Designed miniproteins, single chains, continued (4). Designs and how they scored, part 71

Each design is a single chain, and the fold is of that chain. pLDDT is the mean over its residues in the fold that is shown.

## One batch from the design tools (miniprotein)

Design m14618
Fold by ESMFold2-Fast:
Structure m14618 (fold): chain A 75 residues (1-75)
Amino acid sequence: SIEDLRKELLKKIGEIIRLIGEIFDLELQKERALKAGDKETVAKIDKEIKELEERIKELQREMDEISKKLDELKS
């Protein structure tokens, strides 16, 4: 149903918001590591941010598919 698809979309939006918050915290940690000259910690954080960005891309693709199904049901 349209309602079930909208609920699924909202859940994915909530997950993306959470992941963006995690990236923000990691960017703050990265700034501290950069100021300390800690290249190893910077590299670890960059990898973690990249993994979170890939998860956001996956969620965006899933949301696009749900949006397409919603549009088909509204037409």
Scores: mean pLDDT 88

Design m14619
Fold by ESMFold2-Fast:
Structure m14619 (fold): chain A 80 residues (1-80)
Amino acid sequence: SEMEELRKRGLEVLSRLSRAIAEALRAGKISEEEAQALLKEAQELYEKFEEAIKNGDLEKAEEYIRKMEELLRRVEEILR
C-alpha cells in the first residue's frame, strides 16, 4: 500500500540522516552542539511524519519526508 511504502521511505531517510550526522561529527566537520541540533531537527520532523501517517494524511507525510531529505542533502554537502 502507499502508506507502507511511505513508512519504509521515512525510516530509510531517518536512518541515512542519523548516519550522515554521526559521520560528519566523527570527521570533525561539525561540532557536538551542531550534531545535537541536527538530530533534534531530524527527530521533530520524524515525529510529525509519524503523526501524519497515524492520521492517514499522505500529503503531509510526503511533505515531512521531503523536509528530511532536504536536511540529509545539507548534511551530505558538509561531508564533501
Scores: mean pLDDT 87

Design m14620
Fold by ESMFold2-Fast:
Structure m14620 (fold): chain A 105 residues (1-105)
Amino acid sequence: SKLLELAKNIKDEEIEPLLQEVLRFVEENEDKSAEEVFNSLTDEQKALLIKLVENFINMAELDLSKEEDIKELKELIKEQFSEANLSEKAKELFAEVALMAYETA
């Protein structure tokens, strides 16, 4: 996958700037569907989300074939940004968009 190759090539220094771009876009578009937000992201932003989701899966040893592990992944993503000044709706939307990026990879 082109997105998986991009995700592997994201440097540590690029993570924070790309993440802030995605968080801001989600905050500004919190009334949109996850699909609409995802389709509006750049390939680099989508690749950043794939990298973040892979890191959570590996850290928590999650099996995405299990519904309970998908739910845990979503909660872990939301909890990571609990200190961000985002609405609950924006945090939920961010988690859904991140999962959609990973599933597309």
Scores: mean pLDDT 81

Design m14621
Fold by ESMFold2-Fast:
Structure m14621 (fold): chain A 60 residues (1-60)
Amino acid sequence: MSKDEQLYEEYLERIERGELLSAEDLRELRKQGVSEELIKELLERDIEVGVEELKEAVLK
């Protein structure tokens, strides 16, 4: 597995656990050479999870 794929899977698992991406995490991913396409996919998932949690908190 490539370094990019390994980092992508690691951060994806963190997001799925509710550990949302910080600005520092995004800088680290770019510094480690993760592609912008993979970073975009992580951001899209992070937003999706964050929106779901926000809906639950606001609508209860």
Scores: mean pLDDT 72

Design m14622
Fold by ESMFold2-Fast:
Structure m14622 (fold): chain A 69 residues (1-69)
Amino acid sequence: MEDRRLQAAKRAALGALDYDKDEIGQDKYNEAKKKIEEAKTVDEILKIAKEYGLDTAVSAVKTAVARVE
């Protein structure tokens, strides 16, 4: 289901973003978090993760989406 994949992607991306919070700084963290929460597709989330250099988030999103049943 499209909504379940999107929610799984958002959860994975936000989890990875929290892990990188101290490294990227509060301002970029808040900006990336808003963009991920507002994303309408998995592709948008992957683009945001790449724009902010969150390679861990990209991997987490791909893994989470692949596990959606």
Scores: mean pLDDT 78

Design m14623
Fold by ESMFold2-Fast:
Structure m14623 (fold): chain A 80 residues (1-80)
Amino acid sequence: SLEDAVANAARQIMKAKGFTDQDTEKVGEAVREAVRKIKELGLSEQELSDALGRIGQAVRDAETPEEAIEAVKKVVEELK
């Protein structure tokens, strides 16, 4: 699914940054849930693409797992 693909990409980024398996899985779970919620909003193809880009950027820019989770949640909240 799209949720699993994006979550797996986020897990790969977090592992490359040296975070623990537990923290990597927490970030992956948060990303999967965020993508699920974004899909439920009925966005256009362009808006969905932009939202997924923002989620990817939030994970890349985060310095900690907690920062990544909060940044991903913020993307969802800003789309409501």
Scores: mean pLDDT 85

Design m14624
Fold by ESMFold2-Fast:
Structure m14624 (fold): chain A 114 residues (1-114)
Amino acid sequence: SLVLTESGGGTFKVGESVTLSSKYSGGTVVLVSWWRERPGEPLQFVASITSSGKKYYAPEVEGRATISTDKAKSTSYLTLSDLKLEDTATYYSVAVDENGVLAFGEGVQLTVVE
């Protein structure tokens, strides 16, 4: 019943900033997390935010990543600053509803170039 609609990908240069968004519908979300899949690597955790506002960041992006939620818009945002070539990945939002049901976004491609 939860649906995630993602946006904000594309091609960016090293040192730029990007904001990825995930709009959710069809349920009461208690946790949103962002994950990425880099070419040839396993799926990696990036950041999460709870409905109470508690945030968690992977060490690799700590200090460069910001996660936030606009409850009025039912949208979560992941901002990555000071982009590196290693940030090139498909980014997936994952939401958990109040019953523990998971919903997955389809993925948004971020490509970072010099």
Scores: mean pLDDT 89

Design m14625
Fold by ESMFold2-Fast:
Structure m14625 (fold): chain A 61 residues (1-61)
Amino acid sequence: MLSDEELEKLAKEILEENKGKPEGEILQKAAERAQELGLSVEETVKLLKIILKLIEEEKAK
């Protein structure tokens, strides 16, 4: 089971790889990555929430 810190690192990696793409596409890529890594549904949901938060923070800058 990944820690919240590990999920945040993964979220940042996914966001960097998918810079400039629409939010829905970034979330789709994150879900695909979670499936590849064998993450649980709960971990996948946490990952997606972290990505959404990071996208919102970037828009606020």
Scores: mean pLDDT 80

Design m14626
Fold by ESMFold2-Fast:
Structure m14626 (fold): chain A 116 residues (1-116)
Amino acid sequence: SEAARTIEELLLLNLALELGSDVTVERVREALEAMVAEGEAAAALGADGALAFGRAAARLLERLDEPELRERLKELAERMKTPEGRAEVEREIAALVDRLGATGAEVSATLAAVAA
């Protein structure tokens, strides 16, 4: 769905903000595995946004062998090396959160919990 792809993009951009220039396949894999586990745990408590979050993380994990996703991760790592690139990623995140509404806020909160 369009919403599912938007959540996947939101997760990828937030991973770039957290990992900075260290956005490597190994670091992204570890973070996505943690996100799947957190999403499953929160979904068991009835959090619909956490269920969507965990599913998006699982789909990104499945796609980590895709050349396009690996190239995107490399591009994001390069963008994170400059203040201008970081600001652009932050603006993209804000736009995606606005597009998702309440679900976007729940996804962002779940991601912050995983990062802590």
Scores: mean pLDDT 77

Design m14627
Fold by ESMFold2-Fast:
Structure m14627 (fold): chain A 69 residues (1-69)
Amino acid sequence: VEEDIKKAKEALEKGNYDEALEYATRALSRDPDNPEALKLLAEIYKKMGKENIADLLEKRAQEVEARRA
């Protein structure tokens, strides 16, 4: 999970959105309620111009963080 998130961030910085999406999705598959993975996936979709999907993912991340607080 941690390695997948790191790889997704590196791919995002390089502008390789497809690779970033793959790694972020892998992290989320292992932990569907991982707020860091949800936030990262939202950032990737936002950069891809998919704001509606990004907004839903950000909301989900906030809900998960609130439940863990």
Scores: mean pLDDT 78

Design m14628
Fold by ESMFold2-Fast:
Structure m14628 (fold): chain A 74 residues (1-74)
Amino acid sequence: MGLSEEELKEIIEEIDKKIEELKKEIEELKERLKKEKNEEEKKRIELEIEILEGMIALLEAMKEFLKRVYEKHK
């Protein structure tokens, strides 16, 4: 019943690792975007970046939700 402090820490660390992976992917896409000359491909890369930024926002929201739930039970 409920998350232990250790279980919460492990979940948060896993979320943080996923966020770091997504940030790295976004940086790689931004470097591609700087070198791309085709307008259709630029729009595709921009959309992919936007999707990944949205995923990071959802993961950050999940992380904050987990922290709030845990703190409220202390």
Scores: mean pLDDT 82

Design m14629
Fold by ESMFold2-Fast:
Structure m14629 (fold): chain A 66 residues (1-66)
Amino acid sequence: MLSEEVIKKAKELLLEIIGKLKKEAEGKSLEEQLKTLEKILEEELSKQSKEVQEAALKLLKEVSSQ
Protein backbone atom coordinates (compact mmCIF):
# COMPACT_ATOMS: atom_id res chain seq x y z
CA MET A 1 0.00 0.00 0.00
CA LEU A 2 1.20 3.52 -0.75
CA SER A 3 2.07 5.64 2.30
CA GLU A 4 -0.31 8.38 3.46
CA GLU A 5 2.42 10.94 2.69
CA VAL A 6 2.66 9.72 -0.93
CA ILE A 7 -1.15 9.84 -1.29
CA LYS A 8 -1.18 13.40 0.11
CA LYS A 9 1.52 14.48 -2.37
CA ALA A 10 -0.40 12.82 -5.21
CA LYS A 11 -3.59 14.70 -4.27
CA GLU A 12 -1.66 17.99 -4.09
CA LEU A 13 -0.13 17.22 -7.50
CA LEU A 14 -3.57 16.59 -9.04
CA LEU A 15 -4.90 19.85 -7.57
CA GLU A 16 -1.89 21.74 -9.03
CA ILE A 17 -2.49 20.12 -12.43
CA ILE A 18 -6.21 21.04 -12.34
CA GLY A 19 -5.33 24.60 -11.30
CA LYS A 20 -2.83 24.97 -14.16
CA LEU A 21 -5.31 23.53 -16.65
CA LYS A 22 -7.99 26.01 -15.50
CA LYS A 23 -5.59 28.97 -15.87
CA GLU A 24 -3.89 27.95 -19.15
CA ALA A 25 -6.89 26.43 -20.99
CA GLU A 26 -9.73 28.70 -19.79
CA GLY A 27 -11.74 29.86 -22.82
CA LYS A 28 -10.07 27.34 -25.14
CA SER A 29 -11.77 24.61 -27.19
CA LEU A 30 -12.11 21.11 -25.73
CA GLU A 31 -9.34 19.87 -28.07
CA GLU A 32 -6.93 22.58 -26.86
CA GLN A 33 -7.88 21.89 -23.22
CA LEU A 34 -7.02 18.19 -23.71
CA LYS A 35 -3.67 19.06 -25.33
CA THR A 36 -2.89 21.45 -22.46
CA LEU A 37 -3.83 18.75 -19.93
CA GLU A 38 -1.48 16.21 -21.58
CA LYS A 39 1.38 18.74 -21.53
CA ILE A 40 0.81 19.65 -17.86
CA LEU A 41 0.49 15.97 -16.85
CA GLU A 42 3.77 15.05 -18.61
CA GLU A 43 5.69 18.00 -17.11
CA GLU A 44 4.33 17.69 -13.54
CA LEU A 45 4.51 13.87 -13.35
CA SER A 46 8.14 13.91 -14.63
CA LYS A 47 9.11 16.18 -11.69
CA GLN A 48 7.71 13.75 -9.08
CA SER A 49 8.95 10.44 -7.68
CA LYS A 50 7.75 7.16 -9.22
CA GLU A 51 5.58 6.47 -6.15
CA VAL A 52 3.81 9.85 -6.36
CA GLN A 53 3.27 9.38 -10.12
CA GLU A 54 1.68 5.93 -9.54
CA ALA A 55 -0.52 7.27 -6.72
CA ALA A 56 -1.71 10.22 -8.85
CA LEU A 57 -2.57 7.94 -11.79
CA LYS A 58 -4.44 5.55 -9.47
CA LEU A 59 -6.47 8.43 -7.98
CA LEU A 60 -7.25 9.74 -11.48
CA LYS A 61 -8.51 6.29 -12.56
CA GLU A 62 -10.72 6.08 -9.43
CA VAL A 63 -12.25 9.49 -10.26
CA SER A 64 -12.88 8.43 -13.89
CA SER A 65 -14.95 5.43 -12.63
CA GLN A 66 -13.98 3.30 -15.64
Scores: mean pLDDT 74

Design m14630
Fold by ESMFold2-Fast:
Formats: structure tokens, sequence, C-alpha cells
Structure m14630 (fold): chain A 59 residues (1-59)
């Protein structure tokens, strides 16, 4: 469920719910670099953490 991914991004990365929903949408659409960039810029994640999060969402 995409709701679980959104909740994890809000709680772990400190994203707003709207930002977390956009990350999930981008990752599900295969737009992985855009999803990673948003996680790094808005969530303060490292590149490695963002890559791991996108891989988790895309599955």
Amino acid sequence: SDALAVDLLVHEAGLSREQAEEVVRLAKAGRFEEAKRLLVEKGGLSERQAESAVAFIAE
C-alpha cells in the first residue's frame, strides 16, 4: 500500500504528507532521479538513504 510508504517518509524523512505523496508518485512512475532529488533536498536524506527509500517504494 502506498499509504505505508507515505507514512514512513513523513515520520522518517520529515517530509510533509504532500511531499511524501509526490515522492511515492514519482517512484511509482519510474522517475527515480526526481524522487531521490526530492528526498535529498526536502527530506535531508543522504544519496544512499534516498536510493534505498526509492527502491523500497518502487516494489
Scores: mean pLDDT 82

Design m14631
Fold by ESMFold2-Fast:
Structure m14631 (fold): chain A 64 residues (1-64)
Amino acid sequence: AEELEERAREALEEARRALAAGDLTKAQVHLQEASRLLEQLPADHPGRAPLLRELLALGTEVNA
């Protein structure tokens, strides 16, 4: 769980950097990986909800 949380956090951070650089394709790839990792976290994992909220916010920016 800790490893999955760390990897999901890293993927979201890479997505943020890609968005800041204007690289929408790279951002989308990292968001897809973060989504895949987050779905593997237990529903009751304390880090899941905050990371899922960040994923949704970044996904909105990519689609704007």
Scores: mean pLDDT 79

Design m14632
Fold by ESMFold2-Fast:
Structure m14632 (fold): chain A 67 residues (1-67)
Amino acid sequence: DPDADEGPLLEARIAADPEDAEAWYRLGLVLAAQGRLEEAAEYYERAIALDPDFEEARENLALVREA
């Protein structure tokens, strides 16, 4: 799993700052890489809710919803 080592660090970031939109988005990328597309979509939606101008999160949300 190419992104397995990043997951725990991102989870720690979210635990310390649950409003870290980048951490939610990046954890969504890790989940998408693992094929966990439904969970990835939820994490992208949370990142967008925290930062509505987060274009990368919106783009990746559209991609996982089409899969």
Scores: mean pLDDT 78

Design m14633
Fold by ESMFold2-Fast:
Structure m14633 (fold): chain A 85 residues (1-85)
Amino acid sequence: MPPASEEEQERAKKELEEEIEEIEKRVEEAETKEEVREEMLKAVGLAIRIIGLELDGLLTEEQAKELLERIREVLEKIDKKYEEL
């Protein structure tokens, strides 16, 4: 495939950041362990997607690293929320 443009990479990063933020919001609003588990599965799926996008050249290594670090923080928040319920 032709290499992704910087604009395409920045757009992909922004969309992924918005998806991570949405998961984080749903975790904060979750009232049951089942709801937290659903958000955990979404976060894990998003991490797999980010790795795939980096391998396809749609994200730079630095962009993927930043997004994966953000997901790690969300997973830590998920663990805390799950323990509180």
Scores: mean pLDDT 84

Design m14634
Fold by ESMFold2-Fast:
Structure m14634 (fold): chain A 100 residues (1-100)
Amino acid sequence: MSLQQIRDQFIQLSNQSRSLGDDDGYYTFNRSATIIDNSIRYQQQGDVQGVRESQQVLSGIGVRLQQRSQDPSLSPQQRQIYQQGAQLIGQAVRTIRRQI
């Protein structure tokens, strides 16, 4: 999956979170999409440091999403969305590493 496709998937998860009243999910997934978009721009500019910083921030978000996917206070549907988000972070980080 390309970084552009991963970005679009995060926008979908952001919208799904909003429809469930999950503002935290909405903002977290929207931020993830923005970081991926910034990483693509940094790659186009040859900004290796910007790409590495984006990868580090995404890795941190992935840990939080994995934690939220196991939160018993969330609905099963919300936990599934967070699990999907964590998987997408893993794909994004791997894709970025292959391009450096």
Scores: mean pLDDT 87

Design m14635
Fold by ESMFold2-Fast:
Order: structure tokens, then sequence, then C-alpha cells
Structure m14635 (fold): chain A 60 residues (1-60)
């Protein structure tokens, strides 16, 4: 859900400049549900924003 905090379950390396690179265990806030496979999220550690696959995130 938008506004909820999620955790990265695995490392994700950005493939485009609009994507967010995450390490396993990183916490993000979901800002926007773009489509069924992708969300726009903000890293709580760095404040960086970008697109990430929903499959690499779990609710906390």
Amino acid sequence: MVGDVYRAVEDYVARRPDELTLKKGDLVEVLEEVDPGWVRARSLATGAEGLVPRSVLEPV
C-alpha cells in the first residue's frame, strides 16, 4: 500500500537512471504503485527515489 514501509528481500541493481538500487535488508517507503510489477519507492537511509520491482519487497 502507498505510504507503507517495505524491506528489500534481495539485492536489486538499477538498470536505468529512474530505478532505485537496493541491498537486501534496505527499508523503503512506497510512494506510487506504477503497475502490478513495479512501484516507485524512497530509500529511508538515503532519501533516493526510483522504480523497483514489487517482487523484491516485503511488508514490515
Scores: mean pLDDT 82

Design m14636
Fold by ESMFold2-Fast:
Structure m14636 (fold): chain A 59 residues (1-59)
Amino acid sequence: SSQIERLRREIKRAEEELERLRKEYEEESDPTRQSALGVRIAALEFQIERLKEQLKKLS
């Protein structure tokens, strides 16, 4: 369905963004910037979990 296709695209985009942020986090030497990246990573992980749960219920 179009809803399943939309969720798959959103998950893929979010996972690609998460991978980018995790690499930035690992390479970040400034603790304040690293902390800010950690918050963004956590928020994105929660978003991905919610999207995957929605996809599971539709598939």
Scores: mean pLDDT 88

Design m14637
Fold by ESMFold2-Fast:
Structure m14637 (fold): chain A 70 residues (1-70)
Amino acid sequence: MSKEELVALLNEIGKAIKEGDIERLKELLDKLVEAGVISEEEAKKILEAAENGDFETAERLLKRIAARNL
């Protein structure tokens, strides 16, 4: 995955979290797992936080992933 593709995906994930679009969020997280950017466990934690309405936690986890991968 290119750095540009990663930035685009992370931005779309952030939007899905803010909009509460759980189906879109799962699709985008699955793409990050397939690309080896995050683990299935990291994807599950973000998805679970968003499903529980804890969008602040989901966003914080996403920011940590962005910081780690730049």
Scores: mean pLDDT 83

Design m14638
Fold by ESMFold2-Fast:
Structure m14638 (fold): chain A 103 residues (1-103)
Amino acid sequence: SEERERVLDFLDTLIGALRTYKERYRDTLSPEALAILDELISKLEDIRNKLKRGEITPEQALEEVIKLLREAADKFRALGHDELVAFLQSQIDALETLLAELR
């Protein structure tokens, strides 16, 4: 579906951005922050793959991703990574807008 393709494209872009951030800041990020990034990327890839296989709907994928990004933002905020928090919040806002369009 067109909606599935739009959500897959968003997820692929988001996953790519997080991987690029991890590689760029590998030597400056704490082991705890790296572990949070790795877990977030892994969980986003799992949702992306389920969506691609048609095991979940685009709406379900967006709801799960928004929850994951909020959890990750809270963890990064606790560690003082304000730039990551701001980035994740901008992604949450974009995803909530997309979810509203699909409902």
Scores: mean pLDDT 90

Design m14639
Fold by ESMFold2-Fast:
Structure m14639 (fold): chain A 73 residues (1-73)
Amino acid sequence: DSRAQQLLDRGRQALREGDYETAARYAEEAYRLSTDPQLQAQALTLLSEAYGEMGDDEKEEEYAQKAREIEQQ
């Protein structure tokens, strides 16, 4: 999961810089590449945050719910 972690780090940096579209893209790639539930939950949380900042309330809640479901495992 080193690649997934690198993508999460880049996505978090993009989120801090206000580049929400780039943050979402990196988070989606991290989620797809990760086999670690903790990293998958972190990627979904980042997706939720990025879409929330973009005003997409439906996607914000969808990704937040998916992250919570993984945390229950």
Scores: mean pLDDT 85

Design m14640
Fold by ESMFold2-Fast:
Structure m14640 (fold): chain A 82 residues (1-82)
Amino acid sequence: ARAELEAEAARTLALGDQLPEVREYATQAVRAALASRNLAEMAAEMGRATDLVQRAIEDPSYVPAAKAALVATAARAEADAR
């Protein structure tokens, strides 16, 4: 669970560096997810958001969807941490 989340977090940050416009969103999502208590669900959510970031690198029309997914991941992680 934690190792899986840490692997997805590393992938999210690496792809965020390829797309500067989402980098801050990726950093916030990773920080929130690593602080959550539901590591397995956060790994799945992070994976889905990161797949959208990968698509946004190839197709800029996916940038708004990638940002929204990262914001949603951060919000879910913050709610889970409470």
Scores: mean pLDDT 80

Design m14641
Fold by ESMFold2-Fast:
Structure m14641 (fold): chain A 58 residues (1-58)
Amino acid sequence: MEEVIKKAEELVKQGKYDEAIKLLKDALNDPEFQKKPLSELLRLIGELLRVIGEQIEP
């Protein structure tokens, strides 16, 4: 799970915001991931919102 967040951060550093957003959305929609603690879900959601913010607001 933490690997997904780190991978998304690397994609953002490369300017690949669309790929980072897709990666985070795919992880959140995984039924296996829905079984994880709320804290891990909140971390993924927070990272997704951060990436979207960086893409929308220059």
Scores: mean pLDDT 70

Design m14642
Fold by ESMFold2-Fast:
Structure m14642 (fold): chain A 65 residues (1-65)
Amino acid sequence: MEAREEAEKLGEKASEAGTKGEMEKAIELLREGARKAKELGDEELAEMLEVAIEDAEEAIEEKKK
């Protein structure tokens, strides 16, 4: 329960870091969360976090201009 919530919090922190322009930190936090979700056997949560990593990468490219 709490471990799953921790992965969710990492996703929130990543979103906050992305808003501040710290995309490298955001991606690191998302990867950590995805790893924890995988350890818990929560495939859905791991997939959601992987999608968030892709979104962060896309945001970097979009904001690069």
Scores: mean pLDDT 74

Design m14643
Fold by ESMFold2-Fast:
Structure m14643 (fold): chain A 69 residues (1-69)
Amino acid sequence: SELSDEQIELLARLSGISVAQAREIVEFVKQHNGVLSDEQIRELARRLGISEATARKAVGLARALLSNS
């Protein structure tokens, strides 16, 4: 299932990231069926210019939203 624009905006707000960064995180989580290694999360953080802690939080929220959609 696809997330709504409102869900992606909520993810961005709760994680302290941009909507564009939230969309990229959602697509990355979808591409990996929600199963991400620590190394993949670090690489995502580097690509987006955010902290690893922020990336972990955003990935966790994206997983939860996708599981309930």
Scores: mean pLDDT 83

Design m14644
Fold by ESMFold2-Fast:
Structure m14644 (fold): chain A 132 residues (1-132)
Amino acid sequence: MAKILIDVARMYANRGEADKAIEYAKLAIELDPSLEAEAYTVLGMAYLVKGEYDKAIEYFEKALEIDPENARAYNVLGLAYDKKGEFDKAIEYYEKAIEINPNLKSAYYNLGLTYYKRGDFEKAEEYFKKAE
């Protein structure tokens, strides 16, 4: 039952409805503390949507303290650093996500975008091809 609240929270975060995502993620933790790592990832995504990048980073780091092998959490942590213009850190976290899950296509796509923003078009093209 509480797992459905995480799925609903993630749906709201993906739609840009950050406040609803926060509400449902917090409710999920209250009902089932075992979902805390997943809920922190959704909370981070919601704050990322709000442009509160430092708060997003804090929640992604909390998720990784509970689940250090969470490739998706590293990928969105990289995205938060990219949004802050900290491209070297973004690349490091995307590479960590790929190291944990080599099939995480979103991390390759995000690496391509970050290299494109840095003007490294050759590396951007290589990573976009890997994202296909």
Scores: mean pLDDT 87

Design m14645
Fold by ESMFold2-Fast:
Structure m14645 (fold): chain A 55 residues (1-55)
Amino acid sequence: SMQELQDKIGQVSQKGAQKMRELLAQGVPREEAHKKVSQEINKEVDKILKEYKEK
C-alpha cells in the first residue's frame, strides 16, 4: 500500500539523519558526510521503489 511505501521511505530518511550525526561526531566534514549519506539513501530508496513496483 501507499502507506507502507511512505513508512519505509520515512525510516530510510531517519536512518540517514542518524548516520549523518554519527559521521559528523567522528569528525567527517559535512560535505563528505552528506555525499556518503545521500548515496546510501538513494540506493535504499531505489531498492524500496523497485520492490514496491513488483507488488
Scores: mean pLDDT 80

Design m14646
Fold by ESMFold2-Fast:
Structure m14646 (fold): chain A 67 residues (1-67)
Amino acid sequence: MAEEIIAAAKEHVTYLAKEGWDADLIAKTIRAIERAAEELGLSPEEVQAIRDAAVKTAKENGVEVKL
């Protein structure tokens, strides 16, 4: 489950960054994904892995996200 969410988050963040979404909107999207993962019962460590992967993916696409 966490691996599937990480893959989906990376794909979605890549799309948003390539479409020109700013860092604040991408950060808001990452926070929404984290909240959804928490609601699904993922551990704090799994939620952090999702956040870290999404933030790294945004940076790789030229967007520095501060959470």
Scores: mean pLDDT 83

Design m14647
Fold by ESMFold2-Fast:
Structure m14647 (fold): chain A 74 residues (1-74)
Amino acid sequence: TDAIVEEFLRRAREIAGDDEELRATAEAGADALRANDAARLAGVKLRLVGLVLEGDERAREVLDLLLEAERRIA
C-alpha cells in the first residue's frame, strides 16, 4: 500500500509543479489512501473534479492517478 501511495504522490507532485492548491489536494488524497478513509477520499475526488470542470488539465491527470492508486490498493 505505502509504495503505491508514494508513487502516486511523487507523480502527482511532478504534474502539479508550482500549483500549491493542486499539491495540497494530492497530499490530502495520499493521506486518505494511507488512512483507508473513504469519506476523505471522496472529498478529494470531488475537489479534483471541480478543478477539472474549471479547465485545469493537470487536475485531470492527478485525478486519473488517484483513481489508479485506489484500484491498485483495493
Scores: mean pLDDT 86

Design m14648
Fold by ESMFold2-Fast:
Structure m14648 (fold): chain A 114 residues (1-114)
Amino acid sequence: MNEIEKHLVEGDLEELRRLMERAVKEGKIVVAGVHEDPERLAEYMASLLEGNAKLLKRSLKYLVIAAKGLAPEEVAEVVERVYSTVVSAEEARLKGLRARGLPVAIAAEEELGP
């Protein structure tokens, strides 16, 4: 498990706050006052990204940090909605293959490409 996921599951508001402050210090996008509506959060994130795949990759990390108050399943749905809106053609293809029941893992270390 990632440290960020553990903090969300445990409900540790102090650790979540520290992670958000660190993200802001690094000059990264943080969604303050997280929406409890996954659709609104996804729309907001998509609008901030303006179709920028590199900015999407950065923002997904803060989506997890800022999604306090959502269940882990709802956070996953928001991530999927953002992906469906602004993801590169290759990532959309891999997501489509998974939706067809194919066991496809995304190789975790490549930058979001053109």
Scores: mean pLDDT 44

Design m14649
Fold by ESMFold2-Fast:
Structure m14649 (fold): chain A 67 residues (1-67)
Amino acid sequence: SAAYEEIKKLLEKAEKALEEGDIEKAREYFNKAVSLFIRNYDKLSEEERKELSERLSKLGKKLYEPE
């Protein structure tokens, strides 16, 4: 779906920003991905929801659980 592709692209941008050390930019892309995921949840397939939720969970822990 269009929503799936857009969320995936935002997650890829967030991951790249994190790898480049730009935590602020990574958080901005991540928050946009979360917002879009929530708004389009009912329009995503079960497989798309599972993939995106797992990826969001993994990236979210890296961005919001500072050690």
Scores: mean pLDDT 85

Design m14651
Fold by ESMFold2-Fast:
Structure m14651 (fold): chain A 92 residues (1-92)
Amino acid sequence: NYEEKVKEYDKKIEEYKKKIGEDPSAENYLALGEAYLERAKALAKLGKLEEAKKDLEKAIEAYKLAIAMAGPDNKKAQEALEKAKEELKKLE
């Protein structure tokens, strides 16, 4: 099940990267960050901690870009950023 989730988010990450190439919007960066966060959680369940850490770092980068584009009042992106940082700390 977690292997299938990783494959699902591999596809979603590729799709959101293409969307960002055409429309680098806060919404698309938020979606990309969420896809990286969900793949990281699945990778951690599979014991692939190094890959999970890299995905959490990518999620953090995407959320920071979403905040930069939409402004600091984007509560959803701010909350997602904090959750990704907490997940990363748990893998140390």
Scores: mean pLDDT 85

Design m14652
Fold by ESMFold2-Fast:
Structure m14652 (fold): chain A 61 residues (1-61)
Amino acid sequence: MTVEFTAGPLLGHELGIPEGHRVRATQLDENTVEVEDLETGRRIVLEGVTIEDLVRAGQLR
């Protein structure tokens, strides 16, 4: 699953994707998500999470 979102506070604060940037989130497996900052080209991989988990936590909006 690949969906576009707006980056929340954790992605900006902890992972170097500024809050408010447009991002593309891709579910790589059941517990791994790749997030690409569409404005900077920065990519990060988050383990132990789903896209739904990140949305519930306000990290993807």
Scores: mean pLDDT 80

Design m14653
Fold by ESMFold2-Fast:
Structure m14653 (fold): chain A 72 residues (1-72)
Amino acid sequence: GEELLKKAKELLEEAKKALERYKELKDDPDKLKEAIADALRAIGNALEAYLLAKKVGDEELAAEAEKLIEEA
């Protein structure tokens, strides 16, 4: 259980970083490809974090991951 929770937290942090990069890059047309890549990484990592959080029963972490997916 603990290893899955740790992985979920690490994935959520990576998703947050990717979402922040997306927000920084999305307004620059020369960086659209990089922005899209960061958005996809944010969604992917947040989805995996959500599934792991649900598996270990961490409803707060699952809700945080869902919110991040909605923002991406």
Scores: mean pLDDT 83

